Designed miniproteins, single chains, continued (4). Designs and how they scored, part 75

Each design is a single chain, and the fold is of that chain. pLDDT is the mean over its residues in the fold that is shown.

## One batch from the design tools (miniprotein)

Design m14759
Fold by ESMFold2-Fast:
Structure m14759 (fold): chain A 74 residues (1-74)
Amino acid sequence: SKVAEEAKKAGEEAKRNAAIALSSESASTIANRQKEIDELTKEAIETGEEGAKKVRELAEEEAARARAAREAAA
């Protein structure tokens, strides 16, 4: 379904940005956050359009954190 595809894509973007945002943390911390995003994405797919919106919002939040981390590192 298109909704599930969009949610999955947003979840993958959120995971990539979480790794950037947590780049100064341990590999375990990054893995735990990415696992959390995977679980949220899975739940969101089951809830349809409302869930897809939540995962997009999560991806935007992780992107903002990644930008803040890069600014702090500069």
Scores: mean pLDDT 81

Design m14760
Fold by ESMFold2-Fast:
Structure m14760 (fold): chain A 84 residues (1-84)
Amino acid sequence: KYLELMQKILDLDGDGEISDEELYIVMEELGFDKDKDGVVTDEEMKEFLKYLDKDGDGVITLEELEKFVEELEKSGLVEKILAK
């Protein structure tokens, strides 16, 4: 399951917080690398951080990322972004 993978990758510190670098990896795995060049731009990262950071404190928790992934799956955004 994708959430299990995220738990293993992003919970490296065991504190349940996600760094910008870890979020880049998740975005690449989700297929948000639109150019398929292996890079997510800083602008795209900041826009996604705003959607994830619902309380606006600049910190992304595993819980916030989990809710975001669940919302993407429900709305079909993951499939929509990955569709070719």
Scores: mean pLDDT 57

Design m14761
Fold by ESMFold2-Fast:
Structure m14761 (fold): chain A 64 residues (1-64)
Amino acid sequence: KAEELLKKGNELLDQGRFDEAIKYYEEAIKIEGEDNPEVLFNLARAYARKGETEKAREYYDKAA
């Protein structure tokens, strides 16, 4: 289930729909927790592309 949310978020991220991508990644985290580094890394990428550098840094650190 979380894998489907990650895939949808990635599709939205590729389309430049960053706010929608973030919502799908956040739903994936609600299901699986912050244990999936791919979700955390892509959430960080979405925040970085929005210019939200502090949030991007937080999620990059969690993904490492």
Scores: mean pLDDT 82

Design m14762
Fold by ESMFold2-Fast:
Formats: C-alpha cells, sequence, structure tokens
Structure m14762 (fold): chain A 90 residues (1-90)
C-alpha cells in the first residue's frame, strides 16, 4: 500500500516537472503510470490512497488538455481524466 502510493505520487511529481518544461508527451506517460498505481491501490482496498492519486492525476490531465497540440494528445488526456474520475466514483 504505502510503497505504491509513494510511487504514484513520485510519478505525479515527474508529470508536473514535464509540464513545466513543455514536455506534454512525458507528462501523459507519467500520469498514466500514476493511475496504474492508483488502480493497484484500489484492488488492495486502499481507497483513500487511490483517490488521492486520482484527484492529482485529474488536475494534471486537465492541465495537459490546456497544453495539448495534437488530437492524439487531447484524446489521451481525456482518457486519463476518465480513468481518474472512475477511481473517484468508487
Amino acid sequence: GEELKKEGLEYLKKAEEALEKGDVEKAIEYIEKALDKAEELLKLGDKEGAKEIARRSLELAMRVLEKAETKEQILRAIGLALRAIGILLD
């Protein structure tokens, strides 16, 4: 539980740093990895840890949408936002 939450939060920190540098592709990859950790936490019954990562992932996915330059980036960001919302609704 704790290690998965730490890994998820570290991926979100890397996603934020990538966005600050204008690297939208890396930001998407890191948010995806963070959500993978959140889904693993949810399977282990750590709903609060999963939702913390999901909330931050949603915020970052919305920021990716603001910076997205291609249709593919927009669709991927929407997909990440929907994954985060799915975790939050559980």
Scores: mean pLDDT 89

Design m14763
Fold by ESMFold2-Fast:
Structure m14763 (fold): chain A 80 residues (1-80)
Amino acid sequence: SKEEKLEEKKKEIDELIDKARTHLAAGNFQAALDEVAKAVRLALETMKEFPDDPLAKEIRKKVLETAEEIHDAINARIAA
């Protein structure tokens, strides 16, 4: 179903974000950025497929917030 596909995309994105945070914690900045890039791409594709769906909007918000968080964290650690 449409709902089932959207939940599958959300789960996949959550897994990518979790991997990104794990790499960030380990100091693997490039790997963290690569996983974030995958999550962002998947979120954008999900938004195109389900543009007015509330769950798709929440996925987009979460991914964008997380991408900013990880980018800021990497910059802070590089600057230290």
Scores: mean pLDDT 83

Design m14764
Fold by ESMFold2-Fast:
Structure m14764 (fold): chain A 62 residues (1-62)
Amino acid sequence: SEEDRQRALDLLEKAVEALKKGNPEEAILYASEAFSIAIRNPELQEIYDKALELIKKALEKL
């Protein structure tokens, strides 16, 4: 849904901001929430891919 898409995009933005501030743990939490939205919405493949990318980047910073 559009509401799910907007929520996931907001969460991805928060994850990126957390990484910029040097908080990979917070980034993982936000990106994981976006991922959970994307996994139940097949049309949100681009969000799914971006969430996984951010989780991977955050894990590399731990």
Scores: mean pLDDT 86

Design m14765
Fold by ESMFold2-Fast:
Structure m14765 (fold): chain A 60 residues (1-60)
Amino acid sequence: MIEELIKEAEELYKKAVELGNLDLQRKATHVLHVLETRGPDLENAIKELKEIKKEIEKLS
């Protein structure tokens, strides 16, 4: 499960870089960090991942 979320966050980060959207890049980096470290904000990071995905789909 978490490995799949990390992979998705990495792909979203790459897309944010391609779009030149610094805000999405920062958000994706934060989500990746929380997922990789299994930090206390894991639930919020998962929610943020979903929002990043929606924003990227909107810009694509």
Scores: mean pLDDT 79

Design m14766
Fold by ESMFold2-Fast:
Structure m14766 (fold): chain A 107 residues (1-107)
Amino acid sequence: SANVRAAFDELESLIMEVVPEEFKEKAQELLDKARAILDAGGSPLEVLVPLLRAITGDENPNLDVGGALAYVNFSNGDVGVAIRALIRDIKMNKEEVKKLAEKFLKE
């Protein structure tokens, strides 16, 4: 869906803004892989779980609500809704997300 791809483009831009400079190459690699999965009709967020754990600060993400795995499983597999929820949460907490990404990705 063009709408889901547009949401993924916005998510990619936000992730690249919040990850530390030294991790940008690895983040882009994961995002490129996720985009290829999305283009093939699959779920892109599962590939991003290591990155999502870092930017949410959740080392043990819950399956229900909150943390990286919650976004993967959000809305019973509606990828577009999950991506938009993640975008909203990053935008609302951008400075904290940057601090968490720096802390967990530099370890």
Scores: mean pLDDT 71

Design m14767
Fold by ESMFold2-Fast:
Structure m14767 (fold): chain A 56 residues (1-56)
Amino acid sequence: KLEELEKEIERLRNQIEALRERLKTASPEVQAKLEEEIERLEKELAELEKEKKELE
């Protein structure tokens, strides 16, 4: 249970990092969309980290 949450958290972290790398080389229009997606994923990550703390 905890291990599955940790795997999902790592997956989201990897996805967020990949999007942040794309931000560095993207056009201004694409940057805006990437920033919105990063914010959504960061919120999801925060929820999963909260769930992990409750299960610890």
Scores: mean pLDDT 81

Design m14768
Fold by ESMFold2-Fast:
Structure m14768 (fold): chain A 85 residues (1-85)
Amino acid sequence: SAAEEKIEELLKQAHKYMVKGQELRVKGDYEGAKKKYEEARKLAEQAIKLAEETNASERLKVQAEGMYIGTEIALREVEKLLAAQ
């Protein structure tokens, strides 16, 4: 469905932001990494909401929730690194 295609696109964009955030974190740009993870989290939240509202497949719901959890872990880690500077 068009809704499932939108969910997949949101998750694809979230993944790209997660990858960019990890690249910035490895380079020591913790502020830049945090911004990328925050964008990924927003996209994951939109994907979860859309998946629930459209009663999307269980696979997409699980993937959206997994992405969100991943962004929360990444943000917690980078915030600890920022606090240690």
Scores: mean pLDDT 91

Design m14769
Fold by ESMFold2-Fast:
Structure m14769 (fold): chain A 78 residues (1-78)
Amino acid sequence: MEDLEKGEKLEAEGEELIAKGEEAEAKGDLETAAKLYREAARKYGEAAEYYLKAGDKEKAKEAGEKAQEAGAKAEELE
């Protein structure tokens, strides 16, 4: 199922962006960290949409929650 695979790829991209954001935050580069967390939120949101298209409501909910948390991290640093 291509939609499921696309969702998994986007979720993995989101995880990578969170890791980069945490590294930027640890260095005190809060502006870069906020941008990376916002990009991660977008990737997780896209993953949730693809999971919904694939019929995987549970994965969609989990990805949506990750998107919300990443967005909140970005907002806290702005």
Scores: mean pLDDT 86

Design m14770
Fold by ESMFold2-Fast:
Structure m14770 (fold): chain A 85 residues (1-85)
Amino acid sequence: SAETVEEAARLLIETLSRARSAETDPARVKELNELMLEVTEALRLLRQGKISPTEAAEILRRVVERMKALGVEVDPRVLELLEEL
């Protein structure tokens, strides 16, 4: 549902914002900012009815994979929410 996507996006933004605030490497800061923008844009498109909850969930899953590749710990609640979509 759209509400499930919005909750997953909120948790991802909180995690990315915290990771960004703790990060001192400019290259990693840029990458974290790009991921935050991708989550924020997916949420905006979902709220405008331009993408489905399924399409938004696919975008969030790609963000999660990228976060894991960067060594950023993903909230288990996000993984549970995305499995429901």
Scores: mean pLDDT 86

Design m14771
Fold by ESMFold2-Fast:
Structure m14771 (fold): chain A 86 residues (1-86)
Amino acid sequence: MTIVVEVRGASEELIAMARGLAEATEKEGGKGTVEVEGDRVTVTAENAGPAAGVLAAGVGTEAWIRGGTYSSEKKGDTITHYAEAP
């Protein structure tokens, strides 16, 4: 399973959570990549395990609780989490 997390308006804390997602993915034998451009963060977790799944939902939930938006979609073997912080 592949997990993608896309965050806009990311704080330093959300960037740290995104990096933790990539690290958890690699610890579980997958491949995690993080791309940061200003306040935009994209994490791609290939061959993701359960810890990566929990952390991906956590990033989205954190943005939503802060007054932003969060949605997710599944297409085939890929789950994409979209988050926008306020």
Scores: mean pLDDT 82

Design m14772
Fold by ESMFold2-Fast:
Order: C-alpha cells, then sequence, then structure tokens
Structure m14772 (fold): chain A 83 residues (1-83)
C-alpha cells in the first residue's frame, strides 16, 4: 500500500538521521529527520516511528543551538509516545 511505502521510506530516513546525529553532523541529522517526520505523519500520525523521528530531530536541533525549536518537537514526541 501507499502508506506502507511512506512508512518504510520514513523509517529509512529516520535511521539516516540517527547515524548523522551520532556522527555529530547536526545539519544533516535535521535534514533527514524533517523528511522522516513528514513521511511518517502521512503514514501514521500516532506511530512510535514518528515519535522516534521527532526525538532525533529535537536532539539534532539542540546540537545546532536551536533550543526553542528543539523543545517544540520534543514536546510533540512525548505527547505521541504517551498516547
Amino acid sequence: SEKEKLRKEGIELGQKAIEALLAGDYEKAVEYAKKAVELLKKADPLSRELANALFTLGLALKGLGKEEEAERYLAEAREIAAA
């Protein structure tokens, strides 16, 4: 299905975001994580994969010193993870 394709691509981009984050490439981590979030929201807006991608995005934004933007995504991730 189309949703399964979006989910698979989103998970792959989320993994790339984690790899970039661990390498200290915060700009690339933000780029991959934003794309992962977009695809995973379309596939399933309450998925654990989406929550994980939002956590990765928040951590990468903190690495860039974008603390207020990071806090917004981390809050969204916690709300989804609590659902």
Scores: mean pLDDT 89

Design m14773
Fold by ESMFold2-Fast:
Structure m14773 (fold): chain A 56 residues (1-56)
Amino acid sequence: MTPEEEYERLKAELSPEGQELLDEVIETLKKHPNATEESLRNAIRAVRDEEARRAA
């Protein structure tokens, strides 16, 4: 999967709060001039970590 496709997949599996966080991160990254693939991967990991923490 591309990072973008991974984002969409994660969004579908996230809690409502996680979906809101992911939407904010995506919008920020889209507008950020230094946004790179690494930035997207870091954001995905951050959202996953938050979800894992809540699920535990």
Scores: mean pLDDT 69

Design m14774
Fold by ESMFold2-Fast:
Structure m14774 (fold): chain A 58 residues (1-58)
Amino acid sequence: MSLIERYRALPEEERAAFVEEEVERTAAGLVASGLASEEEARRLAETIVEMTLRYRIP
């Protein structure tokens, strides 16, 4: 299931908390896979989540 589908299934008041959780989860995955440092991973995760929600990937 896509991130967008899960996001849209939530009430609007819960969506902000969901986004924060997905950012942390994505950042942890980037660090664990060695793709980014802890500092870089959080900024990359924020960008990835924002782009996914705003640009309808794919």
Scores: mean pLDDT 74

Design m14775
Fold by ESMFold2-Fast:
Structure m14775 (fold): chain A 68 residues (1-68)
Amino acid sequence: GAAEALARIEAELSSDPRIRVERLGDDRLVATTTLSVEEQIGLVLRLIGDYPDFEVSLEGNTITIRAR
């Protein structure tokens, strides 16, 4: 389900010390990064490709991942 997929995404993102991940309930992750703009865009595109059932957005240094 969505909760299990979010747990996998959280584990993947938390493996990089430049990414701070917060889980908001069962449907949303918020990742605050110290990555460059280009690295953040690359990460967002990868997440969209790997997890098409999730909405991924980038606002400043914050990536939000939400179950549809």
Scores: mean pLDDT 83

Design m14776
Fold by ESMFold2-Fast:
Structure m14776 (fold): chain A 59 residues (1-59)
Amino acid sequence: SSTHQEILRLIGEILRLIGELFDLELQKKRFGPTPELEAEIAALEARLAALMAELRAIP
């Protein structure tokens, strides 16, 4: 169904963003926090929140 395909698409994108967030957190641990790095992490967290909301909105 279209719902099944939408769920799989959202899960795939969420997993990709989690991997990207993990990489940025490692950069933060290695090089220390910077305003630019914190902003990038915040942007990814906001993107993840939006995708999770989209997933939860599926009936």
Scores: mean pLDDT 86

Design m14777
Fold by ESMFold2-Fast:
Structure m14777 (fold): chain A 70 residues (1-70)
Amino acid sequence: EEEKKKLKEELLKTIGEIIDIIGDILELERELKKETDEEKKKELEKEIEKLEKELEELRKKLKELETKLK
């Protein structure tokens, strides 16, 4: 029971982090659509790419936690 509590807390924390990163990505994509400067566009694209990699790692962690809670 105690182990399940810790896994549930980690799961909720991971879900929260995923939601936050998705929000950040969406905000940067909105900025990218409005941006007319090519140099700024490249900076925004790199930032989005970095966040997408972090999101992928968090999704893998989420899958592992879901498997352990099963």
Scores: mean pLDDT 83

Design m14778
Fold by ESMFold2-Fast:
Structure m14778 (fold): chain A 60 residues (1-60)
Amino acid sequence: EEEERRKLLVDYAFGRLLQGESPEEVRKYLVDNFGLSEEEADEIVKEAEKRVADARARQA
């Protein structure tokens, strides 16, 4: 069940990064609004960044 929450947070971060927010801004938002640790937020943002890179490569 925490796994499902993590998936939703990664999807959320992915959407924000696609809209042009910086990884640092998204990480801060997750910590401040969802009560995540800095380590958890960093992991989520890194997973989202990888998905953004893959999506951008497919558009080119």
Scores: mean pLDDT 78

Design m14779
Fold by ESMFold2-Fast:
Structure m14779 (fold): chain A 62 residues (1-62)
Amino acid sequence: MEKEKKVLEAEILYSLGLMADAIGDKELAIELFEKAIELLREAGEDPELLELTEKALKEVKE
């Protein structure tokens, strides 16, 4: 149950990170993606979302 909540929070943060990057706020996007990755690692669930978020973080830093 608590793991599912962390995944949902990570999904929201991932979406907000994508929006931040789209409007050119790369610093905010990085913070949001890093927080999403932390939550996903703590949950130990949804490896696909973790991979997508790590990829998005790498692209923003380029």
Scores: mean pLDDT 83

Design m14780
Fold by ESMFold2-Fast:
Structure m14780 (fold): chain A 64 residues (1-64)
Amino acid sequence: SEAIARQLLEEAREAVARYVAAGDYAKARHVIESTAELLRQLGVPEELVREAREELERFLREKE
């Protein structure tokens, strides 16, 4: 479960970075929201989900 959560976050970071580089901020936001929901479904504590979401959203803020 924890290993799966780490893999999802790694893949989400890569996907968000790719979409931001391509200027596709809508898809980047969708990845962030979908990843947060999947982490919640895996039982990741809400505080850690919020921290992960905020980290991913910083990529969008830096480029928008």
Scores: mean pLDDT 79

Design m14781
Fold by ESMFold2-Fast:
Structure m14781 (fold): chain A 65 residues (1-65)
Amino acid sequence: MLEELRARLREAIASGDLKALVELSTEIGVEKLHLIVMKRPEEELRELEELEEEVDAAIAELKAK
């Protein structure tokens, strides 16, 4: 899951696909909720939070162009 999300982030940045980045942000939010409900280790949640920050930064950069 996490590796797949990171691969999608790289592709969306490379293609300048704002829609893909917004969709990825939504999927990360859903996955974070799933990890919380399932009481998964904090390390897994932290990795998703780091990825979410990268997606948000990419969205901001594309919107600025």
Scores: mean pLDDT 79

Design m14782
Fold by ESMFold2-Fast:
Structure m14782 (fold): chain A 68 residues (1-68)
Amino acid sequence: SMADERAELLERQLRTVLTHLLERGEISAEEAEAFRSLSVAEQEAWLAERHPELLARIRANVDAEVAR
């Protein structure tokens, strides 16, 4: 279903973003580990507080990918 596809794409985008933030030194290894222990909803909430524009971009990318 589209909902399942969107959920999988969202999880993948969140993992990709975490890797990029860690590679750029934007977050610590401890913060990255804490983030990985969160649910998808909690990861979105975390990004909404710290990187709201990045979260908006992730959601836009997921929606665009689902539309393909």
Scores: mean pLDDT 79

Design m14783
Fold by ESMFold2-Fast:
Structure m14783 (fold): chain A 74 residues (1-74)
Amino acid sequence: SPEAEAAHQRGAERFRRGDYEGAIEDYERAIELDPTYAAAWGGLARAYLERYAQTGDEADLRQAQEALRRAEEL
């Protein structure tokens, strides 16, 4: 969907700028609009992994693993 693609593009732009929190929000929006959008699940996983690298928050690691699992099922 065009809205899911736009949300994914915003997430990718924020990710590129190191705004991982904003990237997570935009990738989650893309997934809400299109749950089969594998690229958005991949983007979400990368954003959670980068935030985990900064904070050590194990919750982000678990979210990244779940997002990767969802992308692999598509």
Scores: mean pLDDT 90

Design m14784
Fold by ESMFold2-Fast:
Structure m14784 (fold): chain A 55 residues (1-55)
Amino acid sequence: SHMDRQRAQNLRDQAESLRRFGERLLEERGPEAQPEADRAFEGADKLLKSAEELE
């Protein structure tokens, strides 16, 4: 449905933002930010999985 498609797209957009956030943390703060970045990457993966399940 249109709603499911929009929800899936929103989840993908959120996942992309979260992935970029994690990448920026590592770029700006270096390896000390690894635990925070890993948490962001895990969150992004979960959002992508939720988007797939919605379709």
Scores: mean pLDDT 86

Design m14785
Fold by ESMFold2-Fast:
Structure m14785 (fold): chain A 77 residues (1-77)
Amino acid sequence: MASSLSPVEGAVLFALYKAGRPLSAAEIAEMLGVSQSTVSRALNRLVERGLVEKEKVGKTTLYRLSPKGRALLEQAL
Protein backbone atom coordinates (compact mmCIF):
# COMPACT_ATOMS: atom_id res chain seq x y z
CA MET A 1 0.00 0.00 0.00
CA ALA A 2 1.26 3.51 -0.85
CA SER A 3 0.43 5.05 2.57
CA SER A 4 2.17 3.55 5.64
CA LEU A 5 1.41 6.30 8.22
CA SER A 6 -1.81 7.56 9.77
CA PRO A 7 -2.28 11.38 9.73
CA VAL A 8 -1.52 11.54 13.48
CA GLU A 9 1.64 9.40 13.10
CA GLY A 10 2.86 11.67 10.27
CA ALA A 11 2.09 14.80 12.33
CA VAL A 12 4.02 13.38 15.32
CA LEU A 13 7.07 12.63 13.12
CA PHE A 14 6.92 16.14 11.63
CA ALA A 15 6.65 17.75 15.11
CA LEU A 16 9.80 15.87 16.22
CA TYR A 17 11.60 16.82 12.99
CA LYS A 18 10.65 20.52 13.29
CA ALA A 19 11.67 20.68 16.97
CA GLY A 20 15.08 19.10 16.26
CA ARG A 21 15.22 17.85 19.88
CA PRO A 22 13.66 15.13 22.07
CA LEU A 23 10.07 15.91 23.12
CA SER A 24 7.68 14.51 25.73
CA ALA A 25 4.23 13.22 24.70
CA ALA A 26 2.70 16.25 26.48
CA GLU A 27 4.83 18.71 24.45
CA ILE A 28 3.87 16.99 21.17
CA ALA A 29 0.18 17.03 22.19
CA GLU A 30 0.38 20.81 22.83
CA MET A 31 2.15 21.39 19.48
CA LEU A 32 -0.49 19.42 17.55
CA GLY A 33 -3.57 20.50 19.55
CA VAL A 34 -4.61 16.90 20.29
CA SER A 35 -4.96 14.79 23.46
CA GLN A 36 -1.87 13.30 25.10
CA SER A 37 -3.50 9.83 24.87
CA THR A 38 -3.82 10.22 21.05
CA VAL A 39 -0.13 11.21 20.80
CA SER A 40 0.96 8.38 23.16
CA ARG A 41 -0.80 5.76 20.98
CA ALA A 42 0.84 7.16 17.82
CA LEU A 43 4.27 7.29 19.54
CA ASN A 44 3.91 3.66 20.69
CA ARG A 45 3.27 2.52 17.08
CA LEU A 46 6.17 4.63 15.78
CA VAL A 47 8.54 3.13 18.40
CA GLU A 48 7.39 -0.41 17.42
CA ARG A 49 8.21 0.46 13.76
CA GLY A 50 11.66 1.82 14.68
CA LEU A 51 10.80 5.36 13.46
CA VAL A 52 10.99 6.94 16.94
CA GLU A 53 13.26 6.17 19.90
CA LYS A 54 11.96 6.24 23.49
CA GLU A 55 14.15 7.22 26.45
CA LYS A 56 13.37 7.68 30.15
CA VAL A 57 15.33 10.58 31.67
CA GLY A 58 14.65 10.74 35.41
CA LYS A 59 10.87 11.04 35.80
CA THR A 60 10.29 12.13 32.16
CA THR A 61 9.87 9.96 29.04
CA LEU A 62 11.34 11.63 25.94
CA TYR A 63 10.95 10.70 22.27
CA ARG A 64 13.27 11.43 19.32
CA LEU A 65 13.42 10.65 15.61
CA SER A 66 15.42 7.57 14.68
CA PRO A 67 17.63 7.77 11.54
CA LYS A 68 14.98 5.61 9.78
CA GLY A 69 12.17 7.96 10.90
CA ARG A 70 14.07 11.04 9.69
CA ALA A 71 14.77 9.41 6.29
CA LEU A 72 11.11 8.39 5.85
CA LEU A 73 9.86 11.90 6.69
CA GLU A 74 12.42 13.62 4.42
CA GLN A 75 11.28 11.39 1.51
CA ALA A 76 7.68 12.56 2.17
CA LEU A 77 8.67 16.27 2.12
Scores: mean pLDDT 80

Design m14786
Fold by ESMFold2-Fast:
Structure m14786 (fold): chain A 117 residues (1-117)
Amino acid sequence: SRAKELFEKLTSDDREKRLEGIVEYAELYLRRLQGDEEAEEVLQEFNALLTKAEKSGELKPETIRFINLVEKAVLRVLVEKKSLEEVREELLAEGVPEDEVDLIIDGVERGIARGER
């Protein structure tokens, strides 16, 4: 399942897998906003997996925080129409580590570029 692969990437402790997950999440989110029914289905399944994992206590607090930051960054860029620079500055001001902010911004930028093709 594409949703399960996305979940495994975003819940990974591997930086490259997390980057791949951010890229895919941002691409799917943009496609859903454009009316892509397959993207909507994948994101609904992903949200169900995430909710189940959070309720079961199987996710580390740091992993939940990371996924929430990814979701927040994507929302701010795609829905609130903020620039990547504005979102980067907001995350840094909130005390998010620079290396994590760079990962999130890079992933969101690449994912949006894929979704616009």
Scores: mean pLDDT 90

Design m14787
Fold by ESMFold2-Fast:
Structure m14787 (fold): chain A 89 residues (1-89)
Amino acid sequence: KAEEALKLIREAYRLAKEAVKALAAGDLEKAKELNEEALKKLGEAMKLIAELEKTDPEKAKALREELEKLMAELEKEAAPVAEKINANL
């Protein structure tokens, strides 16, 4: 359960990074598809974390901290791309 949630978090992060790269390359359709897939996996991971919180709150906390760390890294990478898109419009 904890391993499955971590796997889903990592897969969502990978897909989200690919979406940012596709967006930077101007491939808006691919970026949208990858982002939707990432959000779906993130939703599944959050559901598992919520279930795990009831039985193993320490592991649930560690998974939330890993998720927060990866989200912060994504926001850092995505911010310059969003700014360049706005400048190019």
Scores: mean pLDDT 76

Design m14788
Fold by ESMFold2-Fast:
Structure m14788 (fold): chain A 56 residues (1-56)
Amino acid sequence: SRELARRIAQHNAGLSDEQLEALEAARDDAEVTAIAREAGISPAQAKSIRRALLTW
């Protein structure tokens, strides 16, 4: 579920609810990279988390 994916992302990457919402709303790779930089994670990790949030 999307809720479970959010909790996993918070636990594993330390993302806030605001950062998770921004990641879900990101429209392109540049926005994902900016969020990743702010959160202190890699762009690849951020893309993986975003994919999980959008699929479940």
Scores: mean pLDDT 76

Design m14789
Fold by ESMFold2-Fast:
Structure m14789 (fold): chain A 67 residues (1-67)
Amino acid sequence: SREEVLELARELARAIKEGDEERALELAKQLMSIASNEELRLAAEEMVRLGVDGELVDRLLVRAILS
């Protein structure tokens, strides 16, 4: 659901800001497993709104797919 995706995006943004790389990767994997392409766009926008660098978001999501 949209709310579930947005909640994961907020938790992921928090993990990134706290430097918790293991938590961030796990949350990114969860996000990739449940989100549609449109929901991933909304999640990325939410993370950028919360102050996460967009390039960092893209790199983390690619790493989650490859894991």
Scores: mean pLDDT 82

Design m14790
Fold by ESMFold2-Fast:
Structure m14790 (fold): chain A 81 residues (1-81)
Amino acid sequence: TSDDVRQRFDQQVQRLSRQLDPDTQQQVRQYVDQGRNSRTISDFVRYYTRIVQLIHQQNPVIGDQMRDIMRDSSRQMTQIS
């Protein structure tokens, strides 16, 4: 289900964010909470796009990894009827 995809994505975001500055980790957590409370795919993508942007500014390599994970998760959710 889409909820399963969202949970897996949240876990990966938390894992990758551990490599970042504490301030960035706090901002990521706030956007994850907002994304978790969203019920539409568009809102989910919006909040997680901001996470990717924040991470990319601090570490482009991790940011690119996060972007790929977000893209795959969004694709999976879109294909779930």
Scores: mean pLDDT 73

Design m14791
Fold by ESMFold2-Fast:
Structure m14791 (fold): chain A 73 residues (1-73)
Amino acid sequence: SELEKRLEELEKEAEEAIKNKDLEKLEEILDEIGRLADEAIARGDKETARRAALLGAEITLKLLHMRLEEKAK
């Protein structure tokens, strides 16, 4: 599906942003994943919605760790 392909693209973008420690890009990706999850829910695509929610949770946790590491110096 179109949503599934977009989610795969966002997952790859997130991996690159994490490697580059690009917090701004990760925040943008997180916003896009949230919007994609909402669209998947509206369309009844439970599997894509579930996968998007899991990816969003992983990115959120990673962002929190990165922000805390910068503040703890």
Scores: mean pLDDT 84

Design m14792
Fold by ESMFold2-Fast:
Structure m14792 (fold): chain A 69 residues (1-69)
Amino acid sequence: MAEEARELLERAEEAIREGDLETAEKLLQKAEVLVIRGLASGEISPEEAKELGARIRELHEQVEKLRKE
């Protein structure tokens, strides 16, 4: 789960660079769901969830800045 979430975040960063903000948002949403589920199931530690959550927030802030234009 943590590795899958990291892969989604890497793809979201690429979508942001390409200007595909809709795809970036969908990938970030999928990563967030994986982190929440992984934390609930014990497949992701609270420490990993904090790290992944911080990255998701950073990319969301980047998308918001680009969306405001």
Scores: mean pLDDT 82

Design m14793
Fold by ESMFold2-Fast:
Structure m14793 (fold): chain A 72 residues (1-72)
Amino acid sequence: MERKEKMEKFVEEAVKRLVEAYKKKASEEELGELMEEIAEELKSLNLSEEEQKEVQRKIVERGTKAILELEK
């Protein structure tokens, strides 16, 4: 399986977790804990530094967009 597919699935799951937490009105502490868990999982994927940075960028981009849609 291509590594890029695993990266995309990780982004989708991370964004889903962030959106669900936001919908449940998670506290800033709970959101911070979730972000730490996501970062730890990302490090365990044995991706290159460049690949990890791309995944994190996509998580922030898609997560921010999804949360902004909920605030309309």
Scores: mean pLDDT 78

Design m14794
Fold by ESMFold2-Fast:
Structure m14794 (fold): chain A 55 residues (1-55)
Amino acid sequence: REEELIRRLVESGYLNEEEARRVVEEAGGDDEALIRTLVERFRVPRSVARELVER
């Protein structure tokens, strides 16, 4: 499952576990949609969001 991505998002300090689980589920495997949500809703810098999702 997407637990490692959720863990990375929580470890970044921008999201809590519930927020990370919801945005990963909402993105449905669409990396660009996930990056956009991180930037627009959580104010994660785009470079950081891309790095977190790419790993």
Scores: mean pLDDT 79

Design m14795
Fold by ESMFold2-Fast:
Structure m14795 (fold): chain A 72 residues (1-72)
Amino acid sequence: AAAADARQRRVVKLANEYIDLIENDPEAFRKRARELGFSDEEIERALKSGTDAVTVASRMAVAEWRREQAAA
């Protein structure tokens, strides 16, 4: 499998964890999104709209994956 396959698997797992935070712990979601450099407006949209929640969670997962790659 290519490196893209491993990335996809981990990004999907991270995105699902962020979606879980939106549903169960929105304060923890806000804190993580801010640490990843997301604006308050993007965070507000994710918490208010289910469709935006999936999009923002996915972008957060990719941002976290990129930071892990930079550290490796």
Scores: mean pLDDT 79

Design m14796
Fold by ESMFold2-Fast:
Structure m14796 (fold): chain A 66 residues (1-66)
Amino acid sequence: SLAEELVKRYGLSPELAEKIAREFEKYGSISKELLDEVFKELNVPESQREQLLIDIFKLYEEFKKK
């Protein structure tokens, strides 16, 4: 699942990964609030946040096509 891959690739908690997968399923995107939780959990510096966001959206698109 998308949630399992998020845990494997980024080291996200299973709980947070499931929240991300649910929002993508419902809305095709993630809320700013949930995105801020991701950046906080992974301790992502401001300069790397845009690239991580791009990578997560690319991963979602790959899973959506399967």
Scores: mean pLDDT 80

